# Designed miniproteins, single chains, part 8

Each design is a single chain, and the fold is of that chain. pLDDT is the mean over its residues in the fold that is shown.

## One batch from the design tools (miniprotein)

Design m250
Fold by ESMFold2-Fast:
Structure m250 (fold): chain A 76 residues (1-76)
Amino acid sequence: KPSGENLRRVARALKDAQQPMSVREIAEMTGLSQPTVSEAIKVLEEAGAVKKIKDPHDPSQTLYMLVNEEKALETA
């Protein structure tokens, strides 16, 4: 399970980006590994803090966006 610090870093990156991001982009912004970001995103999505969306330029790639900042911080 990701640490609370990893969850907070991912949530802050999504907030600061103000746009949907892929796991790779979040990993680059936070300095975390892609597997760690994927685990953090899964926890945040299950908590209802983050939503998955389809990349309009690549339907095989999933993007994520912050939909509830307070819920993200509570989950961390």
Scores: mean pLDDT 78

Design m251
Fold by ESMFold2-Fast:
Structure m251 (fold): chain A 72 residues (1-72)
Amino acid sequence: MEITFDLTKIVIDDKINPVDYGKEILKINPDKINYVRTGSGVPNALGIFLGRATEDEILESLKKLGLDLSKL
């Protein structure tokens, strides 16, 4: 099943639920990590996606992208 994830949409679309995307991020392979490098503008998120990420760390990273988890 194809995972549709776009980190740039998270930055510009504040209606995206970060909990659901956090679960999808846990499935990211190296190819999808390039979205963080080229589109996100959030370099600290790249380290999390390099296989040391927990769901909580990913959600914290998404919050640092400007997402307010309490609004979603």
Scores: mean pLDDT 42

Design m252
Fold by ESMFold2-Fast:
Structure m252 (fold): chain A 103 residues (1-103)
Amino acid sequence: MEEKKEKIKELTREIAKKLNIPEEDIELAIELFFANLSHLIEKRSVSELVAIVTSLAAYLYSLKNNISIEPYLEKIAEILGISVETLLNIFYGKEDIELPDLP
């Protein structure tokens, strides 16, 4: 379990930095994910979890800067080999995932 958590954090930081997402938004996304969505760790693959956390970081950044999240979701899906549709469904409330309260 701990090794999986460490891999999620490491990969999320690497991918988000490649997308030029600020460290502040990356670290906040990691914190919010582990506080509110840690039950998903046992249910989903590392790639899916990294996609979710990295997408959350992109979402926080997009809200702060009034920028569209969709280009970030497309890049995250491309890098991790995950469906863009799955990520869009998470962020548009079509998935059984409770998003954390955002500051």
Scores: mean pLDDT 75

Design m253
Fold by ESMFold2-Fast:
Structure m253 (fold): chain A 92 residues (1-92)
Amino acid sequence: SDKEEAEAALEKLLSNAVETLKELMEKAGASEEEKEEMIKKLEEELKELEEILKDEEKLKELAEEFGYSPEFVRELLEKSIELAKKLIEALK
């Protein structure tokens, strides 16, 4: 169940990270311009993650390098993409 535990921990981390970032930006008095700049950066990072996800050879190389299965690396990238999308929506 290590994979199931890791997936559950990741989902909880993603949810907490979105709320924490939103609260920090509100407390810091971030301007709408600063929020838009962060959204642009997240959109660029999202695009890079999606390109890696489409490249089967890069996924296999990453999996081999870190000692994970290609399926697990794909799942981590998919969750990272989900986090980036949630952060973008939270900043709007």
Scores: mean pLDDT 72

Design m254
Fold by ESMFold2-Fast:
Structure m254 (fold): chain A 76 residues (1-76)
Amino acid sequence: SEEEEILKEVKEKFPDNEYVHLTLAATFIQRGVDDSLVLEALKLASDDVINEFLTLLRRAGPSAREIAERIEELIG
């Protein structure tokens, strides 16, 4: 419920900011939030921006790489 409210607020405040949506998806993965909400946040970003974000995560260390791998698993 709280996660659904956060997702709604982010969509309303930052509708065109794909990086904010991707950061929310990464945060949901870190917190073990339902895949349905993670996917809803991810679908708000274009494939090009997702790929750029994944590249940044892979350079940021082991924990960020695990998030990148989970995102790729969900969208693959």
Scores: mean pLDDT 83

Design m255
Fold by ESMFold2-Fast:
Structure m255 (fold): chain A 73 residues (1-73)
Amino acid sequence: SEAEDAAYAARMLELYERGKAAKTREEIVEVSREIVDLLQALAAARGLPLLSEEEREKLIKGLAEQFEAEKKA
């Protein structure tokens, strides 16, 4: 529904802002994990396959690296 899509978008924006505000690598990794968990929850709600453990770890690391790169730009 539109309300559910709006709630998802709001939560994703909140997590992204939290990642940008994070001061430590540990905080950045934690936010990246929560983003991946939110993406997996959305995929499950839509009947899509979930990521494998290997793909999940790779995506979390990639997101953390992206947040680090944005802080240096």
Scores: mean pLDDT 82

Design m256
Fold by ESMFold2-Fast:
Structure m256 (fold): chain A 66 residues (1-66)
Amino acid sequence: LTYEEVLNALKYAIVNQDSKCYWRTALEAMATKDGEDLFTRALVEVSKVPVNKLEKPKSIPEICKS
């Protein structure tokens, strides 16, 4: 997983209040070599913006697909 993939999945999860996608993103990120750092940095980034001002991802991230 790249930082961009984690960031987009977190934005999607937060905007849509999708807890399953949130936890899936956390687990997938932590399975990578830099996962904890990637997840933490992405989480900090999304926390800087109010939910109603978060850019809605154009498509459902692969991590969040059923």
Scores: mean pLDDT 75

Design m257
Fold by ESMFold2-Fast:
Structure m257 (fold): chain A 96 residues (1-96)
Amino acid sequence: DKVEELKKALDELIAAARAEDYEAAARAQQRLADATVQILTSGDKKEIEEAIEILEKGVKELERVREEIENEEVRELVDETIEALKTAIERAKKLL
Protein backbone atom coordinates (compact mmCIF):
# COMPACT_ATOMS: atom_id res chain seq x y z
CA ASP A 1 0.00 0.00 0.00
CA LYS A 2 2.56 2.65 1.11
CA VAL A 3 5.11 1.42 -1.48
CA GLU A 4 2.40 1.60 -4.19
CA GLU A 5 1.55 5.18 -3.08
CA LEU A 6 5.28 6.07 -3.36
CA LYS A 7 5.41 4.65 -6.92
CA LYS A 8 2.19 6.47 -7.94
CA ALA A 9 3.44 9.80 -6.53
CA LEU A 10 6.73 9.39 -8.43
CA ASP A 11 4.90 8.52 -11.69
CA GLU A 12 2.62 11.57 -11.22
CA LEU A 13 5.65 13.84 -10.61
CA ILE A 14 7.43 12.57 -13.76
CA ALA A 15 4.25 13.05 -15.85
CA ALA A 16 3.65 16.57 -14.43
CA ALA A 17 7.30 17.55 -15.00
CA ARG A 18 7.14 16.37 -18.64
CA ALA A 19 3.89 18.34 -19.08
CA GLU A 20 5.64 21.33 -17.40
CA ASP A 21 2.67 21.63 -15.02
CA TYR A 22 4.20 23.28 -11.95
CA GLU A 23 1.07 22.97 -9.75
CA ALA A 24 0.66 19.24 -10.50
CA ALA A 25 4.41 18.64 -10.02
CA ALA A 26 4.39 20.46 -6.64
CA ARG A 27 1.41 18.37 -5.43
CA ALA A 28 3.10 15.13 -6.58
CA GLN A 29 6.37 16.20 -4.87
CA GLN A 30 4.48 16.67 -1.57
CA ARG A 31 2.79 13.24 -1.90
CA LEU A 32 6.17 11.68 -2.71
CA ALA A 33 7.74 13.31 0.39
CA ASP A 34 4.85 12.16 2.63
CA ALA A 35 4.98 8.56 1.31
CA THR A 36 8.78 8.47 1.73
CA VAL A 37 8.58 9.64 5.38
CA GLN A 38 5.83 7.10 6.17
CA ILE A 39 7.89 4.19 4.76
CA LEU A 40 11.17 5.28 6.43
CA THR A 41 9.41 5.69 9.82
CA SER A 42 7.45 2.39 9.47
CA GLY A 43 10.27 0.16 10.80
CA ASP A 44 9.43 -2.31 7.99
CA LYS A 45 12.82 -3.23 6.51
CA LYS A 46 11.26 -4.93 3.45
CA GLU A 47 9.20 -1.81 2.60
CA ILE A 48 12.33 0.34 3.14
CA GLU A 49 14.36 -1.90 0.76
CA GLU A 50 11.58 -1.70 -1.88
CA ALA A 51 11.40 2.10 -1.42
CA ILE A 52 15.18 2.43 -1.97
CA GLU A 53 14.87 0.61 -5.34
CA ILE A 54 11.90 2.78 -6.41
CA LEU A 55 13.63 6.02 -5.30
CA GLU A 56 16.94 5.09 -7.05
CA LYS A 57 15.04 4.41 -10.31
CA GLY A 58 13.08 7.63 -9.75
CA VAL A 59 16.28 9.70 -9.42
CA LYS A 60 17.56 8.29 -12.74
CA GLU A 61 14.25 9.02 -14.52
CA LEU A 62 14.03 12.56 -13.07
CA GLU A 63 17.64 13.25 -14.18
CA ARG A 64 16.59 12.25 -17.74
CA VAL A 65 13.36 14.30 -17.60
CA ARG A 66 15.33 17.33 -16.33
CA GLU A 67 17.18 17.47 -19.70
CA GLU A 68 13.79 17.92 -21.50
CA ILE A 69 12.35 20.67 -19.24
CA GLU A 70 12.29 24.23 -20.65
CA ASN A 71 10.29 25.80 -17.77
CA GLU A 72 12.80 27.07 -15.16
CA GLU A 73 10.40 26.76 -12.17
CA VAL A 74 9.58 23.12 -13.04
CA ARG A 75 13.30 22.37 -13.61
CA GLU A 76 14.17 23.88 -10.20
CA LEU A 77 11.44 21.79 -8.51
CA VAL A 78 12.79 18.64 -10.23
CA ASP A 79 16.38 19.50 -9.15
CA GLU A 80 15.22 20.02 -5.53
CA THR A 81 13.32 16.70 -5.68
CA ILE A 82 16.39 14.81 -7.00
CA GLU A 83 18.50 16.18 -4.10
CA ALA A 84 15.79 15.34 -1.52
CA LEU A 85 15.42 11.77 -2.89
CA LYS A 86 19.21 11.21 -2.81
CA THR A 87 19.20 12.32 0.86
CA ALA A 88 16.23 10.03 1.61
CA ILE A 89 18.02 7.05 -0.04
CA GLU A 90 21.12 7.63 2.16
CA ARG A 91 18.94 7.84 5.30
CA ALA A 92 16.98 4.71 4.28
CA LYS A 93 20.19 2.70 3.75
CA LYS A 94 21.29 3.55 7.33
CA LEU A 95 18.02 2.00 8.65
CA LEU A 96 18.84 -1.46 7.17
Scores: mean pLDDT 88

Design m258
Fold by ESMFold2-Fast:
Structure m258 (fold): chain A 78 residues (1-78)
Amino acid sequence: MEDELRALEAEFQKLEEEIKKLDPNSKEYVDLLRKAIEVAMRLIELARQLGDEERAQTYAKRAEKLVEELNKAIEKLK
């Protein structure tokens, strides 16, 4: 469980780094935001299974920011 959580945290960080390098008007940017949100949701689930509500809340806040960025990116593509 903790090893799985750490692996997902590493994947999430890599996705955040990749997102920063992309054109925010691209489809690839939207696709990576969606993937990052899914990883964040899985991190929230695993953190709660471990009883780590503080970590779960941290990822919930990050997921909220990613959803806001996704909504902005989708509006730019329309």
Scores: mean pLDDT 82

Design m259
Fold by ESMFold2-Fast:
Structure m259 (fold): chain A 100 residues (1-100)
Amino acid sequence: PKPSALEFLEGVVTLEADATASARANPRVSEAVVAALEAHRDRLQALLDEAKARNWSEEEILRRLLAVEEEAIAEFAGDPAARAYRQLHLEIRAAARSML
């Protein structure tokens, strides 16, 4: 039961929204990390909206998702407070690569 690229992206958007909400509610997470998570959440939502509007191919969806994930991985690199969030993006990248 392999999800489609669109179903996978919908799942990633939901996961990122939930992670962002949890970070916002956690006083131990810095405002800078929360703001970065909110920015990435918004980029993923915009990607999902455009994928649906343009009826993108599975390959296009996955390649666009990988580009957004590479930006997130780079942004959270070197910040110990963001380590768990960087790990999440590394796992999403690995899953997306396995679907190509």
Scores: mean pLDDT 84

Design m260
Fold by ESMFold2-Fast:
Structure m260 (fold): chain A 95 residues (1-95)
Amino acid sequence: SMLEKERQLAVKLAVATVLSSSVYFYYRLIKESKDLEEQKKLLEEMERDRKELEELVKKIKEEFPEDTETIKLLEEMVKKVKEIVEEAKEIVKKL
């Protein structure tokens, strides 16, 4: 029972890390791109990954409410990812 819960949490944490990393990767591509259509497509992918991360973190909070330190780190991750997405929107808006 406990080992199964630990495995489920570990898998979800791995997915959250991948989603967060993908948002930062797309942000870098947007900053390096000179093509507005490419930047818009990259921003759309960032928004999808950000939404998926927020939904995943919400599920982790519901399934593992006792893991308060992990939840706090995940909420900080979501906050930073949201900030990066807003910065990306401002870059696309200026071009």
Scores: mean pLDDT 86

Design m261
Fold by ESMFold2-Fast:
Structure m261 (fold): chain A 80 residues (1-80)
Amino acid sequence: SERDRLLERGRKLRERALRLAEEAEAQGDRELAAVLRGLARDLDTVIAKLEAGELSLEEAQALLDGYEGTLETVERYLAG
């Protein structure tokens, strides 16, 4: 279903945020690592709300698009 696709996308973005947090920490950027762990927790909240039916599919998609854009920017920053 569309909801299941969005849930899987949210879980993948959460995994990505945590991987980037580990990379930021390895590079000595403790502040960025903390921000990325915060994004992972925000994604946990979005996933929980989507599972509970508290978010529309359109709202969930818009939120996940925003998180994906943020993580892409962080990946480029950490790559140099």
Scores: mean pLDDT 90

Design m262
Fold by ESMFold2-Fast:
Structure m262 (fold): chain A 80 residues (1-80)
Amino acid sequence: SELDGLSEKEKKLLEKVKEILKKNGLSEEDIEEILSFLRLLLVGEKDPEELIEKLRNYLKSKGFSEELINEIIEEVKKYL
C-alpha cells in the first residue's frame, strides 16, 4: 500500500483530495502524481504551516486555478 507510514487521519485526507481532483477532471496519472507528492509531504513535514505552504507552491507550479488550490488547501487543513 502507498499509504504505509501514514496515520488514519492522513489516509482520509488523501482519499478526500483524490475525490476533489477527480471531480475537477484530472487524469488518473495527474492525480497519482499529486497524491504521491502529498504523501511525501505528509511523511516528511511535521509543521502544518510549512506543509500548507509547500503544497500551495507545488499546486501553483502545476498551473492549477486559485479556486482548485483553495479547495484542496481547505480540505488538507481539516485533517491537520
Scores: mean pLDDT 82

Design m263
Fold by ESMFold2-Fast:
Structure m263 (fold): chain A 96 residues (1-96)
Amino acid sequence: SKYEKIKELVEEAIKKVEEIVERYRDDPVVQELRPTIEALIALLREAVRNRDVEAVVGAVEALVGVVQELAERIPDLKPAAEELKKIAEEIRRIAE
């Protein structure tokens, strides 16, 4: 179903973000943004549980924005930010 594909893409996005947070756990910028990232992941998981597609799109796009902010300060994260942006765009496309 369309919703199963959205759920799969959300799980991929969360996994990528959690891997970034763990890999850069000692970076002060990541430490600063960790509470925001954790809150957005919690909102995203709740939106998926509630099958709230609009909330899923909003939360994943907000999460991409935070990772893009990280990539401005940690350029090595630019490829990961671009991958997350593509995942968010695919979720929005399916949500049509």
Scores: mean pLDDT 88

Design m264
Fold by ESMFold2-Fast:
Structure m264 (fold): chain A 64 residues (1-64)
Amino acid sequence: SAELERQAQFTETLILLFQIAMDTELAILERQGAPQAEIDAVRAEYEAQIAELKAQRDALLAQL
């Protein structure tokens, strides 16, 4: 359905935006000399959210 296709495309866009946000925030933290533990924690939070979005995308695509 057109709605499922739009939802899948929107979720794909969110994945890309979260990847850009992660890369941007990590680059800022590294430039500011943030502790490695903080950099690792931020990376882990973004990776967890991206993994959840990928699972949602895959579930939507399976319905097409």
Scores: mean pLDDT 88

Design m265
Fold by ESMFold2-Fast:
Structure m265 (fold): chain A 89 residues (1-89)
Amino acid sequence: MLMEEAKKAAKEAYLEALEEHKDEPTATAIAIGRALAAAINVMEEAAQKELEKNNIVLSPKQAGQLQIEVANRGMRATGAALKELEAEE
């Protein structure tokens, strides 16, 4: 499921960044940014593959709408992933 893939990517990026920046005051902010980027990248790659598979060419307006939707889905996946990590400990 795409949402679970994005959540997994966000969790992996978040934990990796926290370990890299261990004990730094900005560690959590950096980790959140990397988690967001990872989740958005998963959503973007999935969207691109689907367009290519179906030979779909988007207008500039459609491309902009897709980019906003990809960002929104990535943000939702990241929020859910971080909430789950918080609940784990």
Scores: mean pLDDT 82

Design m266
Fold by ESMFold2-Fast:
Parts: sequence; structure tokens; C-alpha cells
Structure m266 (fold): chain A 90 residues (1-90)
Amino acid sequence: EAKEIAKQAIELVKQLVEEGDFEEALELAKATVKMLAESGAEKEAAEVAIFAIKELKKAGKYELAEELAKHALSVIKDEKLREEIKKVAE
């Protein structure tokens, strides 16, 4: 279930960032975004990416946020979702 997978990933990313496990949060977000996008759940993939990018930026991890944004843009094809990701990566 794409919606439930996205919700679980968002909760885990939040916990990992709060604990200072930034690289683990990045890898979890990258893996989940790829899986959801490849299964056709691009909206849910974008929701995970946008949330994780914002959390990493709030923590001052701008390089990790940029890496995640580039990864999400490599697997998400919908132009509207791509523009939303670009906006939060600024």
C-alpha cells in the first residue's frame, strides 16, 4: 500500500533526523522514493522526498538535502511533482 509505505517512511525519517542519524535518513528516503516511483506511486514518492528534504534542511544538512532532491528528480517523471521538489530544495 503506497500511502501506508509513505507514511511509515516519513515517521522513520523524522525519528532518524531527530536522533542525528542523517545518512541513514537519507538512504531510507532514497530507497523509499525509488521504490514508490518505480511502482507508479509518484505522488507518494514526492511526498516522502519533500518531507525528508525539509527535515534535512532544518537540521542544516544542505548537501544531503540536495543529494535527495537530485535522486528524487532522477526517478519522478511528473513535471508538477518535479517543480514541487525543486521549490523545497531551494
Scores: mean pLDDT 90

Design m267
Fold by ESMFold2-Fast:
Structure m267 (fold): chain A 96 residues (1-96)
Amino acid sequence: MLSEEEKEQIREELEKDPSLTEEEKEEILNMNKEELAKWLARQTVRRAPKEAVLEGLRKLVENIDTLDEEQKKLALALVREAARLLKDEEILKALE
């Protein structure tokens, strides 16, 4: 669950995005960690070059065994969402 300090840090980051409405920012702040990870994946795919996103996802998968169970669950949610949006079938197969 997000702490008040984590919510404040996320709020500051969201304030830098002029495409988000106040209602959308509030919705994001009410997301659980898994939903937030999926939202971050969607935003990263939209804003970063595809090649940079794919490299980041490969590094996450490569280092997944170094994460605790909760971090692993969040990383997998992020990777699956990004891979689905990029339609990268090889990364999706690597997660099975």
Scores: mean pLDDT 71

Design m268
Fold by ESMFold2-Fast:
Structure m268 (fold): chain A 68 residues (1-68)
Amino acid sequence: MREEAERFAREVGLRAQEVRDESVAAGLSAEETLRRMVEAIKKVGEERGQTFESVAPAVLPPPEPAPP
């Protein structure tokens, strides 16, 4: 179980890194780059029965807290 989750998180991280590098090379904004990374992670998660929220904290920084 944990081995599969770790392998999946590693694969998700690699996909997110590739999407980030492609988006940056294409001259996209940081906001658009992050959006594409999130979409790629969600797609991989859906295909493997995992949610974005279950693995995203391991490959992306946590979401910024809402302002007071």
Scores: mean pLDDT 67

Design m269
Fold by ESMFold2-Fast:
Structure m269 (fold): chain A 89 residues (1-89)
Amino acid sequence: NPLLDRMIEAAQRILDKAKEESKDKKLILELEEELGLLLIVKGIAKVTGEVPVPAVIRATRGLIELAAKLGDKFAAEIAELRRVLEELE
């Protein structure tokens, strides 16, 4: 699924930059948890041929909320995740 792959790539960019620039270990762990959920969803989609859209929406909303707490430097990645949510809704 090209949309799911694009979301995972954006989430990974947020996490990588958060690890480099943030000292908030709890926020980093919460970002890792949401990315982990998207990776599980990708695994399910590969096996079943179907993407569980509600799980994708939930994980993406969580990533957007967590990334926003890290500041405006993630605006581009957050905008990409929001565009994917609009395409799914």
Scores: mean pLDDT 77

Design m270
Fold by ESMFold2-Fast:
Structure m270 (fold): chain A 73 residues (1-73)
Amino acid sequence: SFQELDDEEAFAAQKEVAEKIRPTLDPEQLEQLDRTIEFAEALLNKDWERVIKLMVEAGRPEEEVRKEIEAYL
């Protein structure tokens, strides 16, 4: 089950996998990996303003993203 108690352990495990694959990635894939890690960390910390900023930087309209986050909460 995806429970609050498992979120930090799941994130730590994902970071370990990310570090293992990092040497096999090209520069564009590395940037995408770093953005993915930042997004996961923002979600774990419930930093919704950071989540919104990352989604907007990915090309999504801010108003739509804010409405989605509000509906998710």
Scores: mean pLDDT 75

Design m271
Fold by ESMFold2-Fast:
Structure m271 (fold): chain A 82 residues (1-82)
Amino acid sequence: SKGEELLRKAAEILRESESEEGIKEAKRLAEEAAKVSEDEKISDLSNVVAISAENIIELKAYHASKLLGENALKKLEELLKE
């Protein structure tokens, strides 16, 4: 779905980038994923990723972005197996 594609892009950006600009783009994509997703679990995961990305920006904890991206991808794959 479009929501899955947007959340996957957000997670990949988080895995590859420790920049504030990259994390802001990932947050934007995760917020869009939450709005367009018809799957409540994917929408909820997208909202969690967006909030977590915002917290990383506010705390300047950019090193945490890779772990957030890896965890988001893992959780998305788990949801897709159900």
Scores: mean pLDDT 86

Design m272
Fold by ESMFold2-Fast:
Structure m272 (fold): chain A 62 residues (1-62)
Amino acid sequence: GSIAELRKEVEKLIENSPNKEDLQETYDRVLRRLATWTPDQQRAGLEGLIRVLKSEIQKALE
C-alpha cells in the first residue's frame, strides 16, 4: 500500500546516507509517533520525512 511504499522509500534513503545511524534513530522516533496517527496522517508524515531526509542527505554530501 501507499504507506508501505513510503516506508520503503525512507528506508532506502537511510541506507544510502552517510548519517545512517542518526537517521535510523530519527525514523524509529517518527514510527513510534505515527503508530497513534490515522492512515492519512501517517502518509503525510512519511512524505514530510522523505522531504526532510532528502534535504539532510544532500546537505551532508556537500
Scores: mean pLDDT 78

Design m273
Fold by ESMFold2-Fast:
Structure m273 (fold): chain A 70 residues (1-70)
Amino acid sequence: MDAEEQRELAIEYAEKAKELAEKGDVEGAKKYADIAQSYAVRALNLDEELGKEAGEAVAKAGKAIKEAGG
């Protein structure tokens, strides 16, 4: 799995986490955010620019979780 694939997966799971947080499923949102963070860290270790993009998506999911009471 290359950096681009890991960045895409990080973004996909981060978007799922954000959607769940916006629906009030904080527990589900945290689960998907953890998966997204794992992929973002792997992307960052392979490519700093792609890892930064993945990290920004995870940060947005984290903000949504915090706003939902997480």
Scores: mean pLDDT 84

Design m274
Fold by ESMFold2-Fast:
Structure m274 (fold): chain A 69 residues (1-69)
Amino acid sequence: DLRALLRELAEAIRAGDEARAAALVEQLSKLVGPEAAEAARRSLTSAIEAGLPLDLAVDLTLHELRQLL
């Protein structure tokens, strides 16, 4: 489930777990391709650093991915 994977990635980013985040980006790349996966990582990181709620960051990133694909 793409939403579940994005949520796990967002949680890893928020926790500062770089190893877990990298592994999840690799998994996401298998589903959406490496360019879209890296765009998702950047979108989530930016939203989390800006103080957006986790669920909102995930929903916005999912919406952007659906527009890119």
Scores: mean pLDDT 84

Design m275
Fold by ESMFold2-Fast:
Structure m275 (fold): chain A 62 residues (1-62)
Amino acid sequence: MLITSLEQIRPGLVVEHPVWGRGVIESVDAKNGTVTVRLEDGRVLVLPQSALIGVAEILGEE
């Protein structure tokens, strides 16, 4: 299912992004409005929380 709200974005969430592929949310920084995502290929990205809304799919939880 698509991420539709900020409340769905939490550490341990497994997501798939059409550009970045699969990843796990490592941390959420509500103060700065960012999330840290560990990708399946080992890369770690810091993205705006808004970049996941309406774009990333929820696959499950780690």
Scores: mean pLDDT 81

Design m276
Fold by ESMFold2-Fast:
Structure m276 (fold): chain A 108 residues (1-108)
Amino acid sequence: SRYQQIMQRYIALGEADPDEAFKLLEASFIDMVRHLARMTAWSKELEDKVIAQVRQVMADLRARLEAGELSPKQALLEAFKRFADLLAKTPGTPKSEIDYLQTLVDAL
């Protein structure tokens, strides 16, 4: 499926250059948060809080990957799961955005 192709590309990038893969994934998650904040009229305080939580999740997973506790595929799966959970707990996030992220997780 198209979703499997997207996830396989992220896995391949993670195997070749984990630092760049995590940097690009974090940037993509932050861009999604900023887009959602504008679309759903989140406060700046809520947007900034969610962005800080995204950065913390990515930092924690990167540290675990570097320590050999997670494979690149496991770290990627966990990143999408934690991001989806974070958005699900954020008031005003559309269900469609959460469902999209879950579809990407299920394609792994």
Scores: mean pLDDT 80

Design m277
Fold by ESMFold2-Fast:
Structure m277 (fold): chain A 69 residues (1-69)
Amino acid sequence: SDSEARVAARGIVDSPTEERAAEAARRAVEQGFDPEKLIAALERLLAETTDEERKRRARAAIEAVREAS
């Protein structure tokens, strides 16, 4: 669901590094999360965030989801 994708996206972006965020994003896709819904939730977090490190993690996660799809 959209709400489940939003919770997953927050957990992904809360990862300590870009590499860990990318790994978490790939695992979410492997576990059956809808890639389109994950990307939408991650893009929303990227737009709402002012923290540069969080932005980098969100971008890394978005690219990882696209590559895993």
Scores: mean pLDDT 85

Design m278
Fold by ESMFold2-Fast:
Structure m278 (fold): chain A 73 residues (1-73)
Amino acid sequence: SEIEKKLKKLIDELIELVEKARKQGKLSVDQELEAGSLVLSATMALLYNASEETLKKIIKKIEELIEEIKKSL
């Protein structure tokens, strides 16, 4: 599904962004913990075929965190 593909791309983008921010010393502990939690939640949601509504909620949270981290770079 398009939503599943979007979520997979966002997980990859978040992981790459977190690595970049960490290397620059621009990642807060709270951001690191939230990123780990969201990657785990997204992976579990995909593995267990969660509803599109659940996937959309996770997508929104990942997009919000990506925007927050980008502002710090």
Scores: mean pLDDT 89

Design m279
Fold by ESMFold2-Fast:
Structure m279 (fold): chain A 97 residues (1-97)
Amino acid sequence: KEEEAKKYLKQAIKALEMAIIAANRGDFETAKDYVELAIKYAKKALELTDSPEVREKIKEAIDYANKALEAIDNGDYQTAIENLRKAIEKLEEALKL
C-alpha cells in the first residue's frame, strides 16, 4: 500500500514539474493538463496511504495545485508557478514520511 502510494506521489511530482516547464514556455493549456494529471495521481496516493501525516501533506499539495489552476485562469502566471512549486514541496515532504 505505502510503496504504491509513493509511486503515485512520484508520478504527481513529475506531472507538476512538466506543468512548470509548459508554463515557463507560455503553454498554459498543456500546464493545466499536467496539473490535472498530478491531482489525479495525488488522489490515488491519498486512497492508498494509511498515514495521517502523509494524507495531510497530499491534501495540502492538492490545495496548492488547485490554487495554481485558479491563478492560470485569472492570468496570474507568476502566482500559478509559485503554487505549483509549493505543491511539489508538499509531495516531496510526503515522500520523506
Scores: mean pLDDT 90

Design m280
Fold by ESMFold2-Fast:
Structure m280 (fold): chain A 77 residues (1-77)
Amino acid sequence: SEEEELLRRSRRLYFESYDVDKDGVVTKKEMVEVMQETLGLSEEDAEKVFNFYDVDGDGVITFEEFEKAMDKYMEES
């Protein structure tokens, strides 16, 4: 649906804001660094956010993992 397309586009834009080297994945280091610099989060809080999105625990976040984590969050909300 149009709502699903808009949601996916919003998620992609948000994901890309953390993809500092534009390689299509977000590493823990990239996400922690961006969150510390842009949001003023502590390293501990930034790592907690990364762990939430790192659904398979492989130490990187793909766009698919990011969408999966967001879907889980929305189901619980």
Scores: mean pLDDT 72

Design m281
Fold by ESMFold2-Fast:
Structure m281 (fold): chain A 67 residues (1-67)
Amino acid sequence: MLTEEERKEIIDMLVKLGLSKTEAERVVDILNEAGYTFEEVKEALTSQENFDKLVEDAARKVAEKRR
C-alpha cells in the first residue's frame, strides 16, 4: 500500500508526463488498490510501454476485487 508521501510523488511524476492532477490522482488510486508498490510504479514510469501495461493490469485487478 502506498504511503501519502509516495502517492504525492507519483502524482507529481504523472503530471510531469502530461496528465492532469485529477487524472494522476485517479491512476494512483487504481495502482494502490491493485497492490502495486512505489518501486514498481517508479520503475514502470521509466518506460511508457511498461507504464501503459501496468495501468491496464491494475485496472483489471481492481475490477476483479470490486466484484
Scores: mean pLDDT 75

Design m282
Fold by ESMFold2-Fast:
Structure m282 (fold): chain A 64 residues (1-64)
Amino acid sequence: SSLEQTLAAQEADLAALRAEIARLKATQGDDPEAQFLIRLYEIAVAATELVIERTRKKIAELEA
């Protein structure tokens, strides 16, 4: 279904955000620009997790 594809895309985006945060912390943790970007990505991670939970709930409701 389109919701399953949406979920897969959202999970891929979440994985990419987490990987980029890890990379920035490992290579540029002391850089102020990198620290600002890390904060933005952490906010994006939290928002994406909420969107994923909502998508999973919709899938569960349709399969019930």
Scores: mean pLDDT 85

Design m283
Fold by ESMFold2-Fast:
Structure m283 (fold): chain A 70 residues (1-70)
Amino acid sequence: MITKTLYVLDGVPVSESELPQEVVDKGKELGSKLKPGERESAEVTSDGVTYRVTASRYGDTLVIAATRKA
């Protein structure tokens, strides 16, 4: 069971509220399918900005990392 979620934007740790809701939702969707040690990535566009979203699971911790595309 995932008990802790951490958020990263452009390599910097951030709060959930600092990410677009579409990025958070996509990261949680990807993360819900992961076993410990797995990761998945997808692209999502919010307000004209495209993000690469990677969800990675470390034990019961989920890391959602987003990187902005130029």
Scores: mean pLDDT 83

Design m284
Fold by ESMFold2-Fast:
Structure m284 (fold): chain A 97 residues (1-97)
Amino acid sequence: KEKEEEEKKKLKEKIEELRREIEELLEELREKDPELAKTVERAIEAYEPEIKELEKNDTVENLKKLALLLDEVLALARMELGILNIIEENEKKKAEK
């Protein structure tokens, strides 16, 4: 069905966008805290076998699962960066007193 092919295309575009956002956040994490960036990278590596299995068959269901998994990785990276920013801000406030 044409609808399935269109849905697959949209999901693949979303997956590529998620991968780009993850790389951008990892780059920012590496600049601020290389050790924390390694922790996030190790978490991504733990998902690698599942990602590879999902990529073997690009069904709509597998692409949706891959997008959800990448969304979770993105959320983890954003959370770690957010926590780091809060720590930096609090340390700066203490240093200014």
Scores: mean pLDDT 77

